# Designed miniproteins, single chains, part 61

Each design is a single chain, and the fold is of that chain. pLDDT is the mean over its residues in the fold that is shown.

## One batch from the design tools (miniprotein)

Design m2114
Fold by ESMFold2-Fast:
Structure m2114 (fold): chain A 94 residues (1-94)
Amino acid sequence: TEAKFKKYEERLQTELDFPPESAKLIAQQMIKAGVDEAQFDEFIANYKKQKQELLDLAKKQGLSPELIELMLRGSNSGGGKADELAEKIAELLA
């Protein structure tokens, strides 16, 4: 359980660019929900797909270069949005 938690925490940081605090919360929720490695891999793939979809929408809508860069950086914008993202992901897994 602890080893699995650490692996999920690390992969959320390295593959999705989540802040350490957000990665910890999400990994904790995944362990609570009984998410196995296959389900976790599918989650990562789906999240990456959604990120690309949001980026494409931003480009089509003519959104600012600053917002596009923020999306490319994993939608991390200073603390508060990271907490909101963690809550959304926890809800998606429930």
Scores: mean pLDDT 65

Design m2115
Fold by ESMFold2-Fast:
Structure m2115 (fold): chain A 75 residues (1-75)
Amino acid sequence: MPSLSDEALKAFEAGIEAYRQGDLKAAVDHFEKSIALDPKSPFTWRALAKVYREMGDEAKSQEYLEKAEALEKEY
């Protein structure tokens, strides 16, 4: 049966592919879906922070980076 972790990984991979193609809005949508399915992956929070930084949204970039760092500190 498909697991939530499998679906989160597929959403993350789709986000990376959208980012690679320069579609920053699609990358955000895919990474947000991945976070909704698995909010404990620091890699996805860092990827989302990077995309927002490239879009010029420094405030959201910083917020999501802090979430990634908090998750990394708990491990």
Scores: mean pLDDT 81

Design m2116
Fold by ESMFold2-Fast:
Structure m2116 (fold): chain A 72 residues (1-72)
Amino acid sequence: MTEAEREAAIERLKREYGLSDEAARLLRELGFSVEQLEAIGWLRERGADEGDIEAAAEAWGVAPSTVRAIVE
């Protein structure tokens, strides 16, 4: 994964899913992979429940509150 691939994935999330500038900044700061960014898109599309949020938080090594802020 390159920084360019990560930025392209974040730009896609902003364009297709309406990701905020603050959420985009947080994703860059956390160093999320392209696969993690794609998973965020799928969670937003499907509607994440608390089980989805907990599973994502554990898999990504972040707090559940951070996942909630990203996927809303």
Scores: mean pLDDT 75

Design m2117
Fold by ESMFold2-Fast:
Structure m2117 (fold): chain A 71 residues (1-71)
Amino acid sequence: MSEEEFEAEVKLALALIYLAVNKLSKTPDPEMLKKAIELAQEAIRLSPDNEELVKTAEEVIKEAQKLLEKL
């Protein structure tokens, strides 16, 4: 695994944690949701050829955006 790919995986993992915490919360934090989107976007930029990572990151972005729309 390259340094860029490893960094992308770490950023995606953090994005997933922020998203999961907010999906389980009755009071989602818009700052945490924005951070989840930013981290997922950075993961895609660092590892654009990793199809599995890109698909997961795109799902995180979409779900976080939907939660922000409800706030």
Scores: mean pLDDT 85

Design m2118
Fold by ESMFold2-Fast:
Structure m2118 (fold): chain A 92 residues (1-92)
Amino acid sequence: STKKITLTYKLENTGEEVTEEFIAREPVLDIEEIARILLENRDNPSEENQEKVRTALGDFFYLKYPNEENELTAEEVKELLKELEKAAEELE
């Protein structure tokens, strides 16, 4: 199945507010794999890696809310990003 997700969140490093729309598929990635994708984009930024990050975030949110609402609040996104950040720290 597919799920449309709209996210608004503030980036901790820059303070920039970001709003993005994702189309999540049934998740095939775990949290560690998603964190790895984020780290790869940080170290080697490219259009392709940015697209992978967008897809991975959509899958991550679908994994947490597979049968719930199609939209996430800023507070929910912030909590999920904290969990993902913790997983990324464990990979370093």
Scores: mean pLDDT 62

Design m2119
Fold by ESMFold2-Fast:
Structure m2119 (fold): chain A 89 residues (1-89)
Amino acid sequence: MDEAFQLAAEQVRKTIESGREKFEKLSLDEEEKKKAEELLKLLEEIAEALENKDLDEVAELVGKYYPELSKEEILKQIKEAIEELYKTV
C-alpha cells in the first residue's frame, strides 16, 4: 500500500509537469495564469500529502476545490484511484 501512495504522488507530479508545459504553450492572460498557478499549487500540495500517506489531508485539499462533495465521498474516490493505480504495477 505504501508503494501505491508513491505511485499516485508521481502521477500527480507528472500531471503538474504536463500542465505547466500545456499552460506555457497557451498565451494565457493574467487571470487565466493565476487560476492555472492556483491549480498547480493545489496539485503540488496533494502530491506532498500523498507522499506523507495522509489521505485526510488529500481529501481536505480536494474538498477546497469541490466543496459540494462530502469528505467521505472524496476519500472513497481517492482510495479507489490508488487501488486501481496499484493494480497496474
Scores: mean pLDDT 72

Design m2120
Fold by ESMFold2-Fast:
Structure m2120 (fold): chain A 97 residues (1-97)
Amino acid sequence: ALDDKLHLTEEEKNGIVKRYQAINKSNLSNEEKADHLAHMVVSVIGERVKGMINNNDYKDIKKVAKDAALANLDKSPEEQVTAVEKAVVEYLKEKYG
């Protein structure tokens, strides 16, 4: 099972939230903001599952992350990070757990 190791630590989550708050203050489009958030979450979680997944799986995970970010743009940065993390973790557990 891909249990507790897939979830962001409090420190990792707080780091992503802080970076994402800075991105949200920029003049980037909603799509660009969602892509940045997806990239940050997938980069952390992807390192933990390195060797379990292939390059095509990374593309699918990134799409799941970006779709989750776009669906939650109306929420706080912390809630958006949580939603993206949840979507990625649930996808990985369903496919590989």
Scores: mean pLDDT 81

Design m2121
Fold by ESMFold2-Fast:
Structure m2121 (fold): chain A 91 residues (1-91)
Amino acid sequence: AVDEAIKRAEEVAKKAEEMGLHTLADALRDTVEYARKIPDPEEAVRVLELSVELGEKAIEAYKEGNQFEADVYEALLLIVTAVTKLAAERA
């Protein structure tokens, strides 16, 4: 459900913020706001679940001291945020 996917994304964003990963947290929050505007619930869930996966992978890489891998996952999430914005604008 969309509400469950939003809640998971908000939980990952909060975790990122608490760790000082502000760009990652902001990207997750932006994805949530854009996803709310997507009329197809399945598409909204898909972008939110992908964002959660990328966010969790970025956090894990950061915890392991792999800054480059963390930056790669953050960059991929920023791409997903941009795509989600385009989907919202088509509505």
Scores: mean pLDDT 88

Design m2122
Fold by ESMFold2-Fast:
Structure m2122 (fold): chain A 85 residues (1-85)
Amino acid sequence: SAAEAKAEEMIKRAEELRRLAEGAGYMSEDDPEGAKKALEQVAKELQDLYNEATKAGHKEAAKKAEEARKVAEEQLKKAKELLEK
């Protein structure tokens, strides 16, 4: 159904954004400013995705977005700590 297709797209997007957050986190030691900028953008997109999934009742997509957001926020914290050195 259209609703199932939308939920699947949201889950795939959350997984894509999580991968981007992990990649930015990996590069943060070499480019902490670039990592911070990328992670702030990913965290915002994941928050928007979580809100959309929650409003639509797509529970699994919302859970995936929230899990990915926690990864992005943790990597962002590490990038910010590197910038304070």
Scores: mean pLDDT 87

Design m2123
Fold by ESMFold2-Fast:
Structure m2123 (fold): chain A 80 residues (1-80)
Amino acid sequence: SPERERVFQLVKARMKLIAVSAEIIVAERNASDAAFVAQTLAIARGMVDDALATAKALGDEDTVRRAEELRARIEAVEAA
């Protein structure tokens, strides 16, 4: 079913965004370890980009907004 496939893709995208939130927290808690922060944020960036692409393809504005907010948080941590 196309509807079932759409729901599964949205769930996967939303799960990636939950993982991104966790990675950002881990990076913030380990701010003194520059190499670890860089690796952690690289993982988070990959996941948020994948989730954003999926959300845009499916036209899910709420998931797009959440992904863009998390991308901005990653950029803020990288700039610190």
Scores: mean pLDDT 88

Design m2124
Fold by ESMFold2-Fast:
Structure m2124 (fold): chain A 57 residues (1-57)
Amino acid sequence: MTAEEILEALRASSVKGDLDEEKLAEILTEMGLAFVGEETFTTADGKTYTVPVFEPV
């Protein structure tokens, strides 16, 4: 799963966006995911975004 899919699932489970950082850490650990770094993307319209990247351990 991508970081976006994980974040979207967490937001869906927390209807009002009340995300507990401890709960987030538990879910990521249970899924066997580790933060491996940040990537910067430049879109075709010239906008730049920095996103966290997670991968299976």
Scores: mean pLDDT 58

Design m2125
Fold by ESMFold2-Fast:
Structure m2125 (fold): chain A 92 residues (1-92)
Amino acid sequence: MEEAIRTIREGLERYIETGAPLPAEEQEEVERALEEVRENKTPESRERLREVARELAERLLALRAARQPPDAAQIAAARAKIEPIAEEFAEL
């Protein structure tokens, strides 16, 4: 479980930092980690994932703001990508 959460976190951090899609191989690794989490979900693991998702959403918005003054569309796009992931983690 912890290794799977770490893999997901690292992959999302790469995506947040670059603003680009992950390479196919890394994307598959993150998807496998997500499946492992879904198979082994507990109330504690779900809460841990919710915490990680929130932290990553905050980092995404901060990095987008730091690169250049973000417009409303960029902020909305960043939220649109992260909010569904955070909600999905909460629903695991």
Scores: mean pLDDT 65

Design m2126
Fold by ESMFold2-Fast:
Structure m2126 (fold): chain A 94 residues (1-94)
Amino acid sequence: NKIFDYIDKIKKDHPDSFKVFIRNVGYSISMNDPNVFSDQVYKSGQQTPDPKSRIILTKIGDIIKNMTDNNKFQDFRDYIMSLAKRLFPDMVNS
């Protein structure tokens, strides 16, 4: 629940940081592992100069890292990939 609220917040308030986040996760073909996915989210936080974006991305990464329900992780991953297709269609067509 909170993860979608954080994604909506970063998308609305910090669209540049949101694009960095989606790009990093979208370029990873190993995104079937919550730990690998969370590492890409944390990396996105390190690449943003905005402290608020970094805090939000850290919270998103922490939620993903602690996902014990594989179905919830797959639903979340599919949601992020749908956003990546919308923002970076060339990246996700292969």
Scores: mean pLDDT 75

Design m2127
Fold by ESMFold2-Fast:
Structure m2127 (fold): chain A 85 residues (1-85)
Amino acid sequence: SKEEIIKKAEEKIEEIIKQNPTLPEDIIKMAREALEALRKGDFDRFAEIVGKIIEKMVFGNLSTQQRDATLQILRVLLDAHEEML
């Protein structure tokens, strides 16, 4: 179900956040907002937020570890979106 897909994605993202305590708060906030957009079926808002996460990753002067954690979050978000299609 849609709720099960979102719940699993949320659990995976929260585990990534827990394992990466130096992850920027802006990225954490955007990841949670992207999950909320998916939950509402607002794919335009989801795409906007994913774009902002990518922008922060490319231009936000992140460490290698922070970039890796952000890529893991992006993968979870994109996989969840694909499963909802």
Scores: mean pLDDT 89

Design m2128
Fold by ESMFold2-Fast:
Structure m2128 (fold): chain A 96 residues (1-96)
Amino acid sequence: SMAEEAVRLAKLGLETLRRVGAPEEVIRAAEEQLEKIEELKDGTPEEVIEALLEGLRVMNRGSDELERRGDLMLAASAGMVGVSMAVSAVVTRREL
């Protein structure tokens, strides 16, 4: 399903953040958001989407911090993970 593919892409993005040495706060935000995506079957769609959007906001803040430090590649990686997780939330809403 598209939701499964979106989760796979989100996991790949998280692995990329770990490999490039993203700050702990960015990795933690990504891990927390991925955990909420995986809990989608156990929660209401609205509650899970709200949690995913909150995680995306925290991750975008981390990306902005990395960009200010001049690490554009790491900032881009964090942004891509956030996008993948947002897409997963939207796809899941459409399948319900």
Scores: mean pLDDT 63

Design m2129
Fold by ESMFold2-Fast:
Structure m2129 (fold): chain A 82 residues (1-82)
Amino acid sequence: MAEELARGVAEGARDAAAVHGQPLTVESFDAEGRLVAKEVGETPDEAAYAAMRALSALHEANGQPELADAFRKEADRAKAEL
């Protein structure tokens, strides 16, 4: 489930970057509204990496370690393509 969700989000980030040809900025906030991550991706692979890192930080801040770990693994996979 978490692994499937992480892959879907990574694919969506790549698609958005590829279609619009613009840098994708991803910001994540914790339950208290504090900025926990801000990442920028200028290519589809960088956008996927940025999105996965921001979501991993968000889920960690929200006390969901299994989701945070799934997004972190997907980020590491995306980073290998950079």
Scores: mean pLDDT 69

Design m2130
Fold by ESMFold2-Fast:
Structure m2130 (fold): chain A 69 residues (1-69)
Amino acid sequence: SERIQRMLDDLRTLVEEVGGAFAAALAARELREAGASPDLVDRLETALRQGDIDEAVRLAREALEEAGL
């Protein structure tokens, strides 16, 4: 969906502006509030901290779809 794609684009921008560790904290908070599974959120945080942006975007898409977005 356009909403998911916008959120994924925002995530990529956030990583570029504030770095993976800070982006991980913000993205994890938003996804937990949206009702994403803890496993997907933990894996996303790990990917962002490791600088694996492609894996982070894949996991974020799964989390957002699971949350009904």
Scores: mean pLDDT 76

Design m2131
Fold by ESMFold2-Fast:
Structure m2131 (fold): chain A 65 residues (1-65)
Amino acid sequence: YSPETQAALDKLAEVLMEREPSLSREEAKQRILDLIREARENDDLAAIQEYNDLVLEVLEREKKE
């Protein structure tokens, strides 16, 4: 992955870990990748919405920097 993609995955994983504290960073990153795959390959609206919710949370956190 590109450094930009890795940074995005790290931020998304951080949000997911706050929601599910039992997940390790590696597990959270894998869950994000699975969610992206489900959204893109299956055009799953629920998966797309979950991914967008995580992205919006990251953007809101960055906006306050």
Scores: mean pLDDT 75

Design m2132
Fold by ESMFold2-Fast:
Order: sequence, then C-alpha cells, then structure tokens
Structure m2132 (fold): chain A 68 residues (1-68)
Amino acid sequence: GADAVARAGEEAALQGKSPTEVAEAMRRWGAAHGDPAAASAGTQAIADNYDKGPEEMARAAREAVAAV
C-alpha cells in the first residue's frame, strides 16, 4: 500500500538516484501493487522538489504519500 510506495521512493532518493529514476520506481511499484494514487502523489512531490536534494525529495514523497 501507500507506506510501501513511500518507502520505495524514500529509499531510492536517499541512495542518490535521480529524480526521474525515483519517480519511475514509485510509479512502477504503485502500478504493480494496485496503489496508483499513492504513486501519483509521490511522483508529483519528487517533481516539485527535485532541485532540493535527495533528503528533501525523500521527505516530500513520504509526506505526499501519507496524505493520500
């Protein structure tokens, strides 16, 4: 569910993956596990915060997914 989508995005961002790679990982995970709303929210948060570095992207993605 949403928690797992958030963790996938957070983990990828903290590992230094690019914003595009983090967003793609979350989108694919959400599609594969029936949670596209959480994936969409997390992906939007990454897009809105991509210039702020991996820790801020991870935080934003986690908060956005939790809000769904």
Scores: mean pLDDT 71

Design m2133
Fold by ESMFold2-Fast:
Structure m2133 (fold): chain A 60 residues (1-60)
Amino acid sequence: MEVNPEGVLQIPDEFIKDAARALAAAGYVTPEEADEIMSLKDPEEQKQKLVEALRRRAAA
């Protein structure tokens, strides 16, 4: 299964936390990364952190 990091930027702001949790449950990001994203208040920062986490996984 491939996760496109650019697809994260298309997620509506209201669903970004749910997307982070779902990706952590699927193993695409760590639970710690998902918790960090969920602690952020700005949806743009949440999307940026999620993209960074996914790119880290893709580079490994």
Scores: mean pLDDT 73

Design m2134
Fold by ESMFold2-Fast:
Structure m2134 (fold): chain A 98 residues (1-98)
Amino acid sequence: SHMERVRREAEEVRRLIDETLSLAEKAYEIFKNGGDLETAEKLLQKAEDLYSEAIERAKRVMEEAPPELADSIRNDVRRAGEALQKAKEAYEKKKKEL
C-alpha cells in the first residue's frame, strides 16, 4: 500500500540516521580521546555524506507521512545533526592542538 511504502522509506531514513550517529560518535571519540586522526576524518566525511542523503529522503517522506511519524523523523534528523556538529567542533579543536 501507499502507507507501507511511506513506512519502508521512513525505516530507510532511520537506518541512514543511525549509521550517521554511529560514525559521528566514533569520530568524536577519536578526536577527544586520541587515535588515528585519518580514520576519524574518513568517518566524519562518511557521516556527513550519509546525513545529506538522510535529509533529502526525510523531506520526501515527511510530505506523505502521518504527523507522528513526521515528528519522529524530524527528531531523528535533529539528533544526527547535533552529533555531527559536535564531532566537527571536536575536529576543529584537535586541528588547533596539532
Scores: mean pLDDT 89

Design m2135
Fold by ESMFold2-Fast:
Order: structure tokens, then C-alpha cells, then sequence
Structure m2135 (fold): chain A 100 residues (1-100)
């Protein structure tokens, strides 16, 4: 539904803000933060496009797709960022599961 899509979008925005803050607190440079956020934004855009194309997707299909996108992000980000990225994605997946 449009209401569910809005909730998911809001959760993704909050996860993006948390990721930026956590990387900065961990001592990553602004250039390193920008590179990680660009990778995350690309995969988040693909996830939103998939949700728009699949409005009747089940909770299980949505979570599976989100885990697939998270895996793709983790394959592209620097090794030093993987723990923080993984933790932020795991939290996001749990929060999205609650609104589905």
C-alpha cells in the first residue's frame, strides 16, 4: 500500500542518517562516508523501484529482496565499513518487518 511504502521510505531515510553518523563517529573521512552512502543510495533506489513494480509482494518476498540488496551493498563497501553497514541494515530489516 502507499501508506506502507511511505513508512518503508521513512525508515530507509532514518537508516541513512544513522549510517552517516556512525561512520563519522568511527573516524571515517567525509570522502569515505560519501562513497559508502553513494553505494547504499544506489541499492536503496533499486529496492524502492522493485517495491513500486511489485505492490502485492508478500512480507517474506520484501524481506528477501531487502536482504539481497544488503548483501550487494556489503560486497561493494570497504572492509572497514562492513561491520557498521551490516548492523545498520540488520536494524533496518527488523524495523521494516514490523511495518509489513
Amino acid sequence: SSETLKKISDLIVMAHIELEERLREAGFSEEEIDKVLEIVQEEAAKFIDWLLANPNASKEEVIEKLREQAKKVLEKVPEEAKEIVSEVFEKLIKEIEKVL
Scores: mean pLDDT 88

Design m2136
Fold by ESMFold2-Fast:
Structure m2136 (fold): chain A 62 residues (1-62)
Amino acid sequence: MSGAEAGRAAALRAGREAGLEGSGAGTVGYMQAKDYGDEEAARAGNAAATAGLSAEEAARAV
């Protein structure tokens, strides 16, 4: 699984299972992508978190 796929999946899980949206979901996506060593996915996830996007929007940005 790529870092981008892992980050997107983590952001969606955060939104649906934990009720996180916007920056919370984006932050989870960023951390997951970073753990997989995907710098571009991590950067996209961090940008989504900073922008305060919803869980679905954050997942697309990663």
Scores: mean pLDDT 60

Design m2137
Fold by ESMFold2-Fast:
Structure m2137 (fold): chain A 79 residues (1-79)
Amino acid sequence: MEEEAKEELTKLLIEKEKAPKEEAEKAAEEFIEQAAEESSAPTAQAIREAYKKSPLEAVRKWKEIVEELEKKKKEYEAK
């Protein structure tokens, strides 16, 4: 399952950001490792809880959090 999550994340990074395969694979591995790490930050805790269910769910949760952060930044700049 963790390998499937790495493959899905690698594919998303290649397709979305057109990243080279090596960079996408490295970023996917780093993300999976970070999601597994214990952290007191609320966002990291949410990602970790999703990771306990599935690494793929952690990837999805991370995307949701990133989208929310981007939305908040746009709202701040737009007033």
Scores: mean pLDDT 64

Design m2138
Fold by ESMFold2-Fast:
Structure m2138 (fold): chain A 108 residues (1-108)
Amino acid sequence: MKKTATKEVEAEASDGGATVQLTLEIDAPKGSKVKVTVKVEAEPGARVTVTIRLSDGSIASYTATASGEPVEFTYEAEAKSDKVIAQVTVTVSGGGRLKKATLTVEVE
């Protein structure tokens, strides 16, 4: 049976950049497919960096330049235990403001 958890954060306006952290815990049977999706809304021209760390020690990092549309990053992994903790760091730099970051974790 599919399980989904979502966390959202809006960042304070910053002219130098912003860093936000989101953490979600979800029950996941060992061997389940885990899909982590991070959606970032930032001002056009802002440099967006997303680092995803799972409780199994796996890490993925993504970068993009914001175009005014939300930037989305997806990381897929297998659950190593009956619980998954996803820790996500979103950094916006290069001018422009972070507006919103959304972390979604799906387990199948």
Scores: mean pLDDT 76

Design m2139
Fold by ESMFold2-Fast:
Structure m2139 (fold): chain A 76 residues (1-76)
Amino acid sequence: MEEIVLSEEELEQAVAHMEQLADQMEANKAPKEVVQQALAETQALLDQMRAQNAPQALIDRVQAIADRLAALAASL
């Protein structure tokens, strides 16, 4: 009943963790497949956040992560 999967606090923690993972992928020259999987997960999270009416600031941060991962995947 009511598919509220993530709280705002959990979303903030997830976003911070994803930002750190993106930074590590850039620094470590992660395999393209790993970056593409992270991008797909980030895009899925964005869709869920919008559906759950998450704060715009958090949505914007996840959108930035998705953009970074897409750029990284394209460069690999």
Scores: mean pLDDT 77

Design m2140
Fold by ESMFold2-Fast:
Structure m2140 (fold): chain A 65 residues (1-65)
Amino acid sequence: MKVEEVMELLNKTREAIAAGNFQRARKLTQTSIKLMNELSPEERKEVQPYILDTLRELTRAALAA
């Protein structure tokens, strides 16, 4: 349930990055991190790499714009 919510937010974040909407992407990423903190340690381990990759992509896209 919560893992699925985090993954859905990360998908929306990537869509926002592709659309050039970096403010929305940043807010969605922050919400994903907040929800990740509500997960069990095992669930957090599952989503952490995807959150990190999304943050790196957001930073690169924003700097390239």
Scores: mean pLDDT 80

Design m2141
Fold by ESMFold2-Fast:
Structure m2141 (fold): chain A 80 residues (1-80)
Amino acid sequence: SIKDLLARQLDSVITLIKTSDDKDVVKKTVLSASDSLQLQFPDLKDEIDKLTEEILKKIDEGDVDGAVKLLEKIKDLILS
């Protein structure tokens, strides 16, 4: 399903956050994924947008675990 495809895309973003030291690439990838999710789930748009802003702040802070947990929350929202 589209939900399963997007969940796998989010797993790839989580892997990138854990493995990449390039914050600019990570942030661009998070924003791109967020835009796609907001288009596919317009009823979740505001929640995804808020979580995305928090993820970007966690990346800027170097809080990898915090960013991953927030992405997992987005994944849970789209799979519910």
Scores: mean pLDDT 86

Design m2142
Fold by ESMFold2-Fast:
Structure m2142 (fold): chain A 94 residues (1-94)
Amino acid sequence: AVEEIKKVVQEMAKKISEIVPDRAEFIKKKEEELIKKIEGKSPEEAAELVKAWADELLAEFQADPSLTPQQQVQVAAELSEALARVDRIVEEAK
């Protein structure tokens, strides 16, 4: 379960970096920090960390005037999809 959550985080970070390539280094750093924090956590704890990370990233990009409205919508959609996948992983892990 935790390894599956890590893969969702890595895939999400890659997709968002493709939407906002100028922020790829920032996203990669945030991804690495999150993966390190997830190590040794339960699936539920890992999911809460991913949710907090996604909320922070969404707020950062919504406040960024250099992003187009289309980029902001695409980032929000990718984060929502990733959080739904993480919730499913946690539910299936029991």
Scores: mean pLDDT 81

Design m2143
Fold by ESMFold2-Fast:
Structure m2143 (fold): chain A 95 residues (1-95)
Amino acid sequence: MVEGEDTLFELIVKKVKEGFSPEEIGEYFRETFGLDDETLRLVELMARAFSALLNGDEESLARYLQEIRDTFGPNAQAWLEEQLEKLKEELKKKK
């Protein structure tokens, strides 16, 4: 289901936690959902941002959020920042 941003987010987070690279996640979404190149770019940037968050790489995280803002606009950046805050809370609960 490509239109469900929350569903896409949850699947990307799951794949990052399973150890898939952003490139592997992009290919998975291309093969599974037939996403266009623009949507795949968003998926890869989200996967990179989540990976940076999991690794505590604040510099790379800020860079990927900026790339999302530049490509998809400030609303996309704000939405992803909210999802990342939720993910930080879940990671803190899991220790």
Scores: mean pLDDT 76

Design m2144
Fold by ESMFold2-Fast:
Structure m2144 (fold): chain A 92 residues (1-92)
Amino acid sequence: MKELIEEVSEYFDRASLLARLEGAPEAAEAIEKAKEEIIEALKKKDFDKAIKIAEKSKKEISEIAKKEGKPDLAKRIEGTYDQIIELIKKAK
C-alpha cells in the first residue's frame, strides 16, 4: 500500500509540474486537489472510491486544460490518469 501511494503521488506530481510548466495553472491546481482526495481514499483502502474520483477528475481536468488553450497537455493528462487508474485497479 505505501508503494502504491508513493507511485500514484509521483504520477500526480509529474502531471501538475508539467501543467505549470506548460502554462496551465488551473489544471495544475485541480490535479493537486485530485491527488489529495485520491490518496485519502487509498489510505482508507477504498479503491472503488479512488477509481471513481480519478475517472471524474480525468474528465474535469482535461476540460480545464483545453479551456486554458492546451489540448495536447489535456491528452497527456488523460494518459497519466489512465495509468493511475490502472495501478489502483491492479492493487484491488
Scores: mean pLDDT 85

Design m2145
Fold by ESMFold2-Fast:
Structure m2145 (fold): chain A 94 residues (1-94)
Amino acid sequence: SSEVEKLLKEAIELLEKGAEILEPKDPVGAKQVREKIEEAKRLLEEGRYEEAAELLQDAAVLLYLLGQEHNDEELIKVMEETFKVMRELREKME
């Protein structure tokens, strides 16, 4: 579905932005998030949308927890937008 692909790509873009914000405070955490994003990109390329969405959800949860730990307001705002996109994605896939 073109709508599902669009939402997956939007989630990837937001998560990449979140990892960039996180990197100066937690380079190890940022790397873990990026590794999940790269695997999700591969799954998306293979048409494995459900598995890609699950990995992006895992990345989003990790990034949210790290944002809370570092009390980063900008990162928390990016994560709120990310969860909104992920919710819409889940609704479109069900």
Scores: mean pLDDT 86

Design m2146
Fold by ESMFold2-Fast:
Structure m2146 (fold): chain A 76 residues (1-76)
Amino acid sequence: AKVAEFVARARELAEQGRAVEAEIRENGPDVLAAMPREEQLRVAELLAYGHLAQLVEAGVDVEAAVAKYEEELAKL
C-alpha cells in the first residue's frame, strides 16, 4: 500500500534526519547558513521526514499526512 511504503521510507529517513538534527544542534545554526543551497535543501528534507515519523508515532492520521504529501507533489 502507498501509505505503508511512505511510512517505511519516512522511518528510514527519520533516523538520518535525527542524526543530522543532532549535529546541527551541537554545531549551531550557523552551519546551515554555511552549507551550499543543495545541501540545505537535503537537510530540510531529512528533518521533514523526521518530523513526519514523530507525528506517526504520536498517532496522527497517516492517511491525512500522505494526502498532503501527494498534494504538494502534484504542484511540481
Scores: mean pLDDT 65

Design m2147
Fold by ESMFold2-Fast:
Structure m2147 (fold): chain A 95 residues (1-95)
Amino acid sequence: KEYIEKAKKLEAEAEKEEGVTKALYLLMSGYEYYKAKDYEKAIEAFKKAAEAGKDDPLIKAAAYRLLSEVYKKLGKYEEAEKYEKLAKEAIETLR
């Protein structure tokens, strides 16, 4: 599928990068998996993005919000609420 091919290419670019740049490629990869409805791979990519972007509260919050959205699509509302709270906490650490 076109989306899965794009996601894999973005994952390969992420392997060459660190920090925020790596997180951005992983967020893009996860979103391509999400469009393909491969929610398991989307979750893996967004979790890796949160870890790669852990020192950037905005990137970390974005990854957690996307995790919340994927878990809502899966009907896993407890996990979705957990990641929504983590996203808000990440923003609150700014300044």
Scores: mean pLDDT 86

